Designed miniproteins, single chains, continued (4). Designs and how they scored, part 80

Each design is a single chain, and the fold is of that chain. pLDDT is the mean over its residues in the fold that is shown.

## One batch from the design tools (miniprotein)

Design m14767
Fold by ESMFold2-Fast:
Structure m14767 (fold): chain A 94 residues (1-94)
Amino acid sequence: MSSARIIIRLPNGQQLIIDIIRDGDSVRITAQVGDYRQSIDLSQGSQSFQLPATGARIRARLDGNFVTIDIYHNGRLIARARVNIDSGRIFQID
């Protein structure tokens, strides 16, 4: 099992917490702002989801051993991170 956590400050001052967990062949992303939490299971390629009432949207792409995460707030890209899911190492891109 490998895991990584990313913490981003949203433009409205709230914290977005993103957990990436690999357990065997499954990769799960959980995003949380305050009491609002959403989880998705990643498939190969690109998936996106919104946290309702927060303005936050996460786009995740699984490409081999790397997860790329794009974070949007009210339609604007505010942060990007790349994670090696086998090692749990985080590479901030923007």
Scores: mean pLDDT 78

Design m14768
Fold by ESMFold2-Fast:
Structure m14768 (fold): chain A 71 residues (1-71)
Amino acid sequence: SGSLIKTIEETTKKVLEALEEAEKAIKNKLPPETPAQRVAYKLGLSVKDIDKLKEDIKKSTEAWIKWIKEN
């Protein structure tokens, strides 16, 4: 349904924004301030790792929306 798709899109946007904030902190060697930043630092994620994760999330979200529309 449209409301479920909207929720997925809004949630995906928030997740991508959190990843962007983590990426900026890593790039600028700032102390981690958010839970997402702390997890990224603990895991030793690079900017490249976060870029890959953003792409994987986008692809997964597109596949999920397609599945909802077809089922």
Scores: mean pLDDT 84

Design m14769
Fold by ESMFold2-Fast:
Structure m14769 (fold): chain A 75 residues (1-75)
Amino acid sequence: MERRRKVLDATLETLKLQAPPEQQSAIDDIRKMMEALLEGKITLEEFKEFLESHKDVLPDEQIEQIYRVAEKAYE
């Protein structure tokens, strides 16, 4: 579990560093939801719905990438 969490943290940190300021807040919120998912506080379906609520701020490609990383970390 710890190794998967580190990969996920590194991926989100990289995305935040490359993101414009308007997207950085959304990435921080996604990071908190991913931690909740890994701790079993929310379901993978709830996490997906949360990501889809940010389609107006984040490109679809970034949302899909984040979801795939979360799905692999959750498995």
Scores: mean pLDDT 75

Design m14770
Fold by ESMFold2-Fast:
Structure m14770 (fold): chain A 90 residues (1-90)
Amino acid sequence: SELEKMKKKMQELFERAVKLLEEARKNNAPEEIIKLIEEAIKTINEGATKVDEMILNNAPEKEIVKEAEKYLKKAEELLEEAEKKLEEYK
């Protein structure tokens, strides 16, 4: 289902963010990079919570997907910025 795909995408993005945070800490990255990754993790968690609330309220799948996409897009942009800055720092 589209909901299962979206939940899987959120989980994979969360795992990517956690791995990036570990790499940033291992490389003694500047706080600005750490904060970008932390903001991405926060955004993913807020998105996951919102999706779960919408499912419990029997919201249409299309509405849940649209809402989730907003959080995922923001988190992806934050992670892409962090990844770029971390690569430039190394």
Scores: mean pLDDT 87

Design m14771
Fold by ESMFold2-Fast:
Formats: sequence, structure tokens, C-alpha cells
Structure m14771 (fold): chain A 116 residues (1-116)
Amino acid sequence: EEEKRREALEKVEKIYSEFRQRVLDALTAGDLDAVIDIAVEFARKLEKELGMTLDEIARLLEESGRPDLAEVVRAAKEIYEHRDTDPEKAKEAASRLVQILLRPQNEAADAAMAER
């Protein structure tokens, strides 16, 4: 069980590294709309490679001491769910995801202060 959990974490980290690089490339090109497509592909790839729902993956990451990755997965899920139904919400979630990728420490501190 622990070995399978470690393998799952390694797969998430590898997929995340590829995802992060693609987002940075899109931002360098000034293409925020590409970030939405990249996030949808990331969400689908995680479900396919792990055979788990995005909620289950996010929970696994939190329980494994990676709340930073869990937050990224949840943001990608929000983009994936709203892409076809509410493109404006998908864009807002994409902007938040970019901020998470660039400034995870500041967002974690603000969340902790808000929760009390």
C-alpha cells in the first residue's frame, strides 16, 4: 500500500512538472486561453494515469503532506468542470492556478490567516 502510494505521488510529481513547464511556456507567449486547455489535459491525464477521481487524488496528496499539489489539482478540476458551462469562471480559476504556481507560499499564508 505505501509503495503504491509512493508510486502515485511520483506519477503526480512527473505530470505536474510537465504541466508547470507548459503553463510557463503559454504565459511567456501571452496565451492565457492555452492555460485552460493545458489544465483540462492535466486533469484528464491524472485521472487516466492514477485510475482515481480528481477529488481522490487531491485527498491523497493532502494526506501525503503535499497540500500544495492538492490545491493545484482542485484548481484544475474547477477549470475542467466550468470550461464548457461557464468560460468566465474557468478563466478566473486559470488565473488563480497561475498565482498558485508562481506564489504558493503567499497563498498558503493568506489561507491560514483567513481560517483562523
Scores: mean pLDDT 77

Design m14772
Fold by ESMFold2-Fast:
Structure m14772 (fold): chain A 65 residues (1-65)
Amino acid sequence: SAELREKLEEIARRAGVSVEKVRKQLLAALTLSGTGRRIAVERLARELGVSVEEVEEVLKLMEEE
């Protein structure tokens, strides 16, 4: 979706990394559940310099694609 693309590009721009790198890390987090997913989301938020809430919102959009 346009919303997913826009959010991925914004996160990549703010983090100073490629959209491809952000997408790969988020896809890896999508393979996890429960405590494992929570830990992965917290780590990604720190590494990308964004909120845990923002990471979870993007993951929801990716699951709908």
Scores: mean pLDDT 82

Design m14773
Fold by ESMFold2-Fast:
Structure m14773 (fold): chain A 57 residues (1-57)
Amino acid sequence: SPRAERIKRGLVERGFSEEFATRVGRGLDALGEDAQRAIDNVSLHDPEFARILREVL
């Protein structure tokens, strides 16, 4: 999907592996509108990664 591809590209540009970025992009895209809530949960354990996810979403 365009959303998954955008997330993947943003993560690869930030130094994440293509395999990891592909899985994250697909996972967030599959959550649809719940993607923001999932990122908020990530923020409780890894606020820096959550910030990156918000930038690429």
Scores: mean pLDDT 87

Design m14774
Fold by ESMFold2-Fast:
Structure m14774 (fold): chain A 93 residues (1-93)
Amino acid sequence: SVKDLLEAELDEVIKKSKNPKIQEILRQFKEKALEVVDKHSLREAAIELRKLYLEFLDQLEKAGVPKEDILKASEELRKVFEKFQKAIDEIES
């Protein structure tokens, strides 16, 4: 399922981060992201995930994570969202 894909991709991002503070914030992001997918249509979930992503970036800044590490985490999440959107597009084709 699209939810299983999102969970697996987010788990890989958490594993790759190596920074415990980034891992903690990513785990919280994952829980909220999966809840968004459960509570919304796939189209609405894509919109809500963008809002959640901005909240994630703010949380990293507040936690004192260096800008370069925030950019790396941002790039990895962008790849996850690209795969998620592609999976939605396949279901709607």
Scores: mean pLDDT 83

Design m14775
Fold by ESMFold2-Fast:
Structure m14775 (fold): chain A 59 residues (1-59)
Amino acid sequence: MDQILQQIDQLVDKLVEEGRYDDAIKVLQGMKKIAEQLGWTDLAKKIGERLKEVEEKKK
């Protein structure tokens, strides 16, 4: 995992551990949109996969 994705994942993990699923989802949605705008397709895909995982845990 590249360093940027690892840092995002660590922040998201902390938010999830604190029960802040909506905040984690919002962060991931924003980062995915930015990655898509910059043409970072691989990063956007991995962020999208992480977003789905967090959405499942919100259940």
Scores: mean pLDDT 78

Design m14776
Fold by ESMFold2-Fast:
Structure m14776 (fold): chain A 82 residues (1-82)
Amino acid sequence: MTEDEVAKEIYDYLSRLGLNPDYQEILDAVRGSDQETLERILNKIKENPSVVDLLKTLPGVDEEKAKQKVKELKERGSKAPL
């Protein structure tokens, strides 16, 4: 399992929720993660988590950072679907 594969799953999940994520930002967030961390992220996605709960699985992301990121993603995604 590669960091690129996990980043794609996160990107696709957030996009399906109507958010506008940055693929490179997600890839950078999972970079350097071990296989156990990557598997944990993929398993969390299968549970249809809240965006906050998903972001909390990323290395170095606490609840405060996750909540702030969700606000930023929603502000971009809530302005009219294409």
Scores: mean pLDDT 74

Design m14777
Fold by ESMFold2-Fast:
Structure m14777 (fold): chain A 58 residues (1-58)
Amino acid sequence: MSKEELGKRAVEGAYKGGAAAGRAALAELGRFMDVTPPAVASDASPEEAAAKVAELAA
């Protein structure tokens, strides 16, 4: 699965599942891309988490 496909699914999951789903998706993308995923604040919105996933996947 490409990183772009992973990013798209992660963004959708974050919007539907909330910030926790977005953080999990960021961690998986970080492992796949061999980079440290950006931290998501505890009070971050699902939209903010999804945006960080999309940026990492770009």
Scores: mean pLDDT 63

Design m14778
Fold by ESMFold2-Fast:
Structure m14778 (fold): chain A 88 residues (1-88)
Amino acid sequence: MKARLEAIITYKEPVSEEDKKRIEELVSKYPGASVEVEGNRIRVTLEGDEETVRKAAEELFELSKDPRVEAMALFLYKDGKLVSAALL
């Protein structure tokens, strides 16, 4: 079963290099993860098995506790179908 995570983290201010580095370091343990920065948003995309993707989603969701984060959207797909969505 192939799973995919798409996470969009919206910051209150434009994304700093420190914020980007922190996200990149967090996802570096997950092969094939990509991180894209656009203004005050960071998009993380990860593909893998369901357990790996769910664990990554849980770790990324902990970033919602950072007071610099305005909003977060997490989308989990299984076999190309959206199966879970979390919005802050």
Scores: mean pLDDT 79

Design m14779
Fold by ESMFold2-Fast:
Structure m14779 (fold): chain A 90 residues (1-90)
Amino acid sequence: LVEEAQLVLEKMDQILENEIEQLKQMLANHPDALAGLEEIEKRLEEAKKKLQEAIESGDEEKIRQAIQEVQEVLREAGIEIAQLLKRYGI
């Protein structure tokens, strides 16, 4: 379980440090799109923080709940990003 949670954190780090930064560059000339992406980034950062806190607690149920929450936030973020890119023809 902790190993699964660590892999999820690593994936979130890659998304936040690489994918979100690349999207910001692609959307640099579209301030409305950047604002939407920043809200998505904030939600991802909050979910990551909660997962990290759950891992530190050592509570298996909190870790399971945090993993599920992160997966749902990632799914929603993916849909919103796809809609955002479609709106701007990317």
Scores: mean pLDDT 82

Design m14780
Fold by ESMFold2-Fast:
Structure m14780 (fold): chain A 95 residues (1-95)
Amino acid sequence: SGAAIQALTQQELERIRQEAIAKAEAALANNPNIDVKDLTQQQVLGLAELIISGKVLDKFSIKQIEKIIEQMEKYGLPKDIIDKLKEILKKKKES
């Protein structure tokens, strides 16, 4: 039963991640000029994960990525994800 409980927890976490990504993709598709301040915590996390994956990096300006980082910090989102996005922003500025 211990292994089954761990498997369910991992599946549930992955479902939450996929839902966040899906909501972020839907928000981006509906409004390409998305106002980051009006996004939910889950949508902002999903956008950060999409940018980190490289799937939508070319769709976001330096200013838009800066706004996403600012909103993530305002929501108190995980520092590890924020730091990864800051590294991507730095590389984009240096390109």
Scores: mean pLDDT 74

Design m14781
Fold by ESMFold2-Fast:
Structure m14781 (fold): chain A 71 residues (1-71)
Amino acid sequence: TNLTDLKNTLQLLLNSNEFTPEQTRALAEELAKEIPDVELLDVEVDEKNGTVTLKVKYKGEEVTLVIKFTP
């Protein structure tokens, strides 16, 4: 599992289910724990525009992942 798998899995789940911002954050935290050397720094949910922005640290580097979902 890698950052691409994290993004794809979360995007699939968010488009298949209706989650609250709190549930989305919890789901992102759970999925990030399955990836070695990944630390979840922040989760921003924009319900109006249908985007989730994840800030993660992977092997000392910060990466931003943007996921689109249906609001």
Scores: mean pLDDT 77

Design m14782
Fold by ESMFold2-Fast:
Structure m14782 (fold): chain A 57 residues (1-57)
Amino acid sequence: MSDEEKERALASLEEVLASGDRVQLLAGRKELEEDPELMAMPRGQELLARIDAELAR
């Protein structure tokens, strides 16, 4: 992934978090788990933790 592609993916995942929609949260979680480059980023790990917290509610 290019740095621009990573930034776009992270921005999309932040929109998913803002939506609060369970289906979108599950899809975003899967996207993060399937992308080791995003998961290597501290921001990617933070977003995964936030998605997991929202899904636990």
Scores: mean pLDDT 79

Design m14783
Fold by ESMFold2-Fast:
Structure m14783 (fold): chain A 83 residues (1-83)
Amino acid sequence: MQQLIDQGNQLNRQGYDYRQQGDLQRALDLYLQSGDLYYQAQDYLSASGSYLSASLLARQLGDDDLSRRLRDRSQQLYQLYQQ
């Protein structure tokens, strides 16, 4: 569990760095991988955040369908976190 969270944190930071550099596609891929790792660890709050970041990047890249799906996933995971 902790190893998955640590890996998720690393990928989330890399996603942030690539986003700052303007490499939106790489940032998107890293946030998706981060969200998946957090989800496997049942860290629904962090998973929600990573998928939301991925949703915003998908929108910036012109993929409105992916953006909506990721936003919906983020909201569902946030509901799981709230219990």
Scores: mean pLDDT 89

Design m14784
Fold by ESMFold2-Fast:
Structure m14784 (fold): chain A 74 residues (1-74)
Amino acid sequence: MSEEEIRARHRAAGALLPVLREGIEGGQSLEATLAALDARKRELLAQARSEVERRAIEAVYREAVAALRAYYAS
């Protein structure tokens, strides 16, 4: 992974992971937290300036959704 990819991924994680954490710690439903993550992803994609940034946002979003679903399945 390039330095640009690592930097983009860290930026995406910094924006998306707090939404995941707030949903779980706040006792929000799976649906409400998924909606919040999707809204934040759409905001980040609208601000993305390169394909590397878009791929990083989508990858981190996918990981966050998987983690959220695993949490609610347990």
Scores: mean pLDDT 84

Design m14785
Fold by ESMFold2-Fast:
Structure m14785 (fold): chain A 100 residues (1-100)
Amino acid sequence: MSEEDRELYRELIFMESRLTLLRMHDYVLKKSNIPQSEEMKKLVEELEKLTERVEKLSAEIEALIKAGKPIPEELRKELEELKKELEKLYKEYLKLLKEE
């Protein structure tokens, strides 16, 4: 359980770092006053929604760890699904960035 919890925590940190990188990159592009395409605006909106979902899951997992409770398999599966969504958004973001 403790080893599984550590692996889950590492995956969570990895996911948060990826989201931070994407948000910072978008921030730099917007700050440069470069007009964003409609497709890019939609991806940024999806990224914000994904960020909120990850933050909520992170808070739930941290609360369980602090309480000394086991992390349910359902929360681990949710994290894996969010990771797949992040990978998809990242690929779409890179495609649009190449077009710009």
Scores: mean pLDDT 73

Design m14786
Fold by ESMFold2-Fast:
Structure m14786 (fold): chain A 79 residues (1-79)
Amino acid sequence: SAEAEAILAEAERLEREGLRLYLQERYADAATKFREAARLYRDNAEAIDALFKEKGWTRTAREIADLLEARAEELLALA
């Protein structure tokens, strides 16, 4: 759906912003962005999973959220 695509695009934007902040050594700010992205994947998991299945992908929103949360925890350890 257009709504699921828009939410996915926003999650990806937050991931890119997190990476930019990480490259600036702003680890706590980067962690916040990755957690915001993870929340979008988690809160919209059913809609995003349906979109991934339509694309023929075996990825899940929950798997991506878990990876982003793990990354945020790793970055907070560096801050």
Scores: mean pLDDT 89

Design m14787
Fold by ESMFold2-Fast:
Structure m14787 (fold): chain A 70 residues (1-70)
Amino acid sequence: MTDEQQKIDYTSLLIRDLADHLRAQGASPQQIRDAAFRLVKTMFENMDSPVEEAKKKLEELYEQIRAEAS
């Protein structure tokens, strides 16, 4: 598995978990799409970064979005 593929797979996992959480909170399809796009943007911004750093940035954003929904 490449570093790039690891970042893509991890982002996809976070998007799925986040979408399920937001749906449970009654979020609209637009809010779910906006959250997914924020994670994808952060992934691309960190494509040249080490996998550890990219995952940390993605986790920080994931927690922020979850807090916003609570």
Scores: mean pLDDT 85

Design m14788
Fold by ESMFold2-Fast:
Structure m14788 (fold): chain A 116 residues (1-116)
Amino acid sequence: MKDEVVKEIREKAKQYSQQLKDQGKDKTADDFLNITNTMIDTLVREGASPETIKAAGEALENAAQLELQGETRKSAVLMTSLSLGIIGHLIEGDHEGARRYAEDLSRLAAELLKEL
């Protein structure tokens, strides 16, 4: 199941990267794809649960949608918070904290999109 979640996230990231390139944001598109792939690779390597990976993927998708709507600062803050928080918890062996943090950020990202 974990491999299927990872595959879906990577495929969606490629689609969002293409949409950003279609808006002329080539560097932002490449940065988004690289950050997403690096994060997912780190989550898999550090033994994150499928639930944590899924929640992180949902938060990354919402960050891409914020960027597509021109909310660059909100997208950048969300991606930075996601990367530092989840990876930080996993490095310390706090798998439950990593899952909770990912779920909280996914929820926050969804609420930010509703305010647009």
Scores: mean pLDDT 80

Design m14789
Fold by ESMFold2-Fast:
Structure m14789 (fold): chain A 110 residues (1-110)
Amino acid sequence: SDEQRQRILDLVRELAEKHPEFVPELLELHERLVQALRARDWDTAMAVQGEIGKLLGKMSTHLSPEERERVSDEMVHVGGLLNQAAAGDEEAAAELLALEEGLLQLLRSL
């Protein structure tokens, strides 16, 4: 949803401002994810999403409990969309691509 997408964008902006050291790696991973989503390469998209999850897990030691919960909610939402898209859900594929392109634009603006 638009509201969920905006909440994720706001969360990533807040985390990037607090932890700018992780922005270059997040940018590289989200660029790879957008490329895989556009190519409909679901195996690569799932692998890259796994690497994003690992990086966010590494960041978790620097996050408040509230920030960790918000990150967990984001990861569940994105993983759900990716699983639906891989199963042939064109609406989920379009929503995921729009979200990830928005995140990529945000990270490039930092």
Scores: mean pLDDT 84

Design m14790
Fold by ESMFold2-Fast:
Structure m14790 (fold): chain A 82 residues (1-82)
Amino acid sequence: SREEVMEEADRVFRGIRLGLEEAERVIEEAEAEGIEFSNRDKLEIMIAAMGVGAGTAERKSEEEARRAAREEARRKLEELAA
């Protein structure tokens, strides 16, 4: 139904937004510690977190989506900072 499609779309887009928010927080924390990133590195961290946030939010809670996105942002950040 239309309502079911709209609910699923809402969850996915919410997951994208949550992932972006968590990525921004992770980047800010790392920059506060003196780590510098190019705009491309920041974008890669954001995209990775948004993707995981979207995928998790389809089947799990917002809290779980935020957590998964945050963990992915941290993993990608460590990869790029090495």
Scores: mean pLDDT 86

Design m14791
Fold by ESMFold2-Fast:
Structure m14791 (fold): chain A 76 residues (1-76)
Amino acid sequence: MEKKLEELLRRAEELAERAVRLAEENGDFDMARKVRQALEDAKALAKTLPKKTAIRAVERLIGELEALIAALEKKL
């Protein structure tokens, strides 16, 4: 169970870094800041929430980041 949460957090970090780069390339520094904050919030929640709830929260963030990346790539 710990390995799955660690893998999901690593994936969220990778996607957040990509989303931040794309947002900055698009001149959307507000979006870049929000993505960084969402990742930090998810890391904090993963330490405080029950593991099953933490996994669901990180999975939702991953889906949101994937959708954001797709939208930003279409703008560039």
Scores: mean pLDDT 81

Design m14792
Fold by ESMFold2-Fast:
Structure m14792 (fold): chain A 79 residues (1-79)
Amino acid sequence: SEEIDEEVELALLEIQFAITKNAYRKGTISKEEALEAFEKLKKRVDELLARATNPQVIADLERLKKEIEEFIEELKKEL
């Protein structure tokens, strides 16, 4: 199968997180849409974590997962 480099895939996940946060903060997407998007992003992070071999990528993915989880918790408090 065609695989993307894990560092590039991490960068794309970080960019997607930033885009989704910005869209929510600007009111471009609803809270429900943001929550769904963050839950999907968290699943994508978990999928990459399961196969990542680069220690720096693993560390950055674990940090990203923590940030996504914290944002999901804040969104759920506001619902």
Scores: mean pLDDT 85

Design m14793
Fold by ESMFold2-Fast:
Structure m14793 (fold): chain A 71 residues (1-71)
Amino acid sequence: LEEVLAESRKRLLETFKELIDKVNDEQKLNKALEIYDKFERDVENARKQPDFEKLVKEAADKYIEELKKLI
């Protein structure tokens, strides 16, 4: 379970760092921070569910896609 979370966080942070490097728009950077916060909130909510690994992977894929749209 924790390995899936660690890998998902790594993927999200790598996409976030790419966005920081490529984007100089303060509004887009603020949106990226909000997306990262939403991911962590979804992760905490998923810990209460029996399908934690699936929910974490789905959240990571969703928020990585949202971050990529800001680039």
Scores: mean pLDDT 79

Design m14794
Fold by ESMFold2-Fast:
Structure m14794 (fold): chain A 86 residues (1-86)
Amino acid sequence: MKEIEASKLITAGGLLAVAANIEDDPERALETAQRAVDAFKEAYKLGSEEQKKEVVRVLRINADNLKHPEAAEVLRQAAEEIEKEL
């Protein structure tokens, strides 16, 4: 049950991260990146060990590809926080 919910949240987070990358407005990109982080943090709490690793991977890949520096930093910081704590 929880793993299915985590999978949905990983998908939602990934789509939000892509949306942040195609956004032209840096403020909107930052807001969208923050929504992606919220989805990934919830997925991490619910997910299996494999899904937890996937959350970190997807956050790092999207941070490296994101054109807006502040939005990229939000994703990178989330990956670091998740790896250290939860």
Scores: mean pLDDT 84

Design m14795
Fold by ESMFold2-Fast:
Structure m14795 (fold): chain A 96 residues (1-96)
Amino acid sequence: GAEEARREAEEAARLGKEGAELAAEGYKKGDATKYTGGVILAIGSGITAGLAGRRGGEEGRRAAEEAAREILKAGKEYGEAGEKAGEAGYRAAEGL
């Protein structure tokens, strides 16, 4: 139902923010594994949010849009590498 979709979108936003932070940390350290892992986490979280939006009707869609925007916003706070990871997550969510 809509509540389940909202919870899934909220969890996706949390993981996407962690992905953007991880990507930024990996970039600063020159750690390609951390950077790649962060980007993958942000993208996967965006996909999860988008899929939740499809199942939750209008309420799920709003939760997915909010989650995608939160991932994007968090990415921007971590500089260029974080911004790119956040944008990847946002695009993955909106592409669904």
Scores: mean pLDDT 80

Design m14796
Fold by ESMFold2-Fast:
Structure m14796 (fold): chain A 98 residues (1-98)
Amino acid sequence: NAIEEAQKAIEYLKKALEAARNGDFDTAIKYVKEAIEELKKALELSKDNPAAQRAFETAIEHAKRALEYLKNGDVEKAIEHLEEALRSAQRALELLQQ
């Protein structure tokens, strides 16, 4: 169910964002990877909703960029991209619930 996978992704993104803000980069990286997997599942399950698919694709791209910034120690940019990934994932969930 695309809604359930989107909700899991949102939970993981929130946990990643909290970990990144607390300086726990290993935990943040773990949760970003989990979020990307759940976002990919939600994307596959959303073939009947092109607007939601685009929002999930945007969330995945921001989550991937956050992962790169976390690995490079650029925490401020990682947080910005995690916030964008969260916004896009929440938008995708809204589009699935309309």
Scores: mean pLDDT 91

Design m14797
Fold by ESMFold2-Fast:
Structure m14797 (fold): chain A 79 residues (1-79)
Amino acid sequence: MEKAIEELKKMGYKIAERLGDEEGKKIFEEAFKIIEESNFSDEEKLLKMQRVIEALNAGLEKLKEEYKKLKEEKKKLEE
């Protein structure tokens, strides 16, 4: 699991670098922090990280949508 998470994180940073979008990079980092710090299962964390990377590659609007979804999923997990 740790190795898969590290590989996804490296992939995300490479995508952010190619896009040249500092706002997107910050949102990406915050989204990953939410996933890592939340009480999701390892499988759920991996899937959510993959979704964030796909959203980052699709563009800033999609990344913002995914970030909002992650915040709502975290709230539901806390209930």
Scores: mean pLDDT 75

Design m14798
Fold by ESMFold2-Fast:
Structure m14798 (fold): chain A 88 residues (1-88)
Amino acid sequence: MSKEEELKKEIDKLEEETLKKIDENPEMSDEEKSKLLVELLKRMNEALEEKGGSQEQISYMIGRLLSVIGHIIDIELELERAKKKEKL
């Protein structure tokens, strides 16, 4: 497998593992969510440094990271809506 294919697979795996953690713990704190995103970014950056990242690979990584952020936002909006319905 090429280094490009290896890097994409590693990024995909990191995304999948992060999404699984979010789905298993949707009510995790903002601090825990921030720590999870920082760890994801750190691991993706380490993979790019180790395998050498092209502009295309960097763009792919950014896309996957934004996808995870979007998923967190969707969960937070759902939790906020649920809390408003449960008031009183």
Scores: mean pLDDT 76

Design m14799
Fold by ESMFold2-Fast:
Structure m14799 (fold): chain A 101 residues (1-101)
Amino acid sequence: MKIYLSSDPEKLAEIVKAAEAAGLDLEGVFFVAPGEEIKEVEGVQAFDTLGDLLRYLAKKGNEVFTDEPSWVEYFESLGIKAHLIDPSLSPKEVVEAIAQA
């Protein structure tokens, strides 16, 4: 399954909406910063602990896409398939890049 990971719930919601409009099967995953409240975002899975996030991402057949280079390096060090997305891309361009991967 293709997963887009972000700590920005607004950006993540726009990307998930663009994926649905394009017919791309994309799971949105939101990582809640320490001390922030978990807000339910439709079509998005939210994690408030790194351990729960890593267990979810490490499931067989998952590929992670994110615009944060440090997260890509970290996930690859753990054997999780991760891909860097250009942070300057619009939500539609992000979806097009993920669809071609």
Scores: mean pLDDT 77

Design m14800
Fold by ESMFold2-Fast:
Structure m14800 (fold): chain A 62 residues (1-62)
Amino acid sequence: SRGLELLERTARSVSEQVDEDSQKEIEKLLEEVRKDPGDVEKLQKLTDAINKALLAQQQRLQ
């Protein structure tokens, strides 16, 4: 699905720019979503992790 492809691209881009712990969490959640793309709870967790990592990055760029 296009949504999953976009989410995977976003997750990879964000993981390159965040701390190691956040990167590992995003990579783990992305792998879980790849195994079951219909799991709404896992997809929500991945989205939340990406958003939190992006917010933390914005705080560091000040």
Scores: mean pLDDT 76

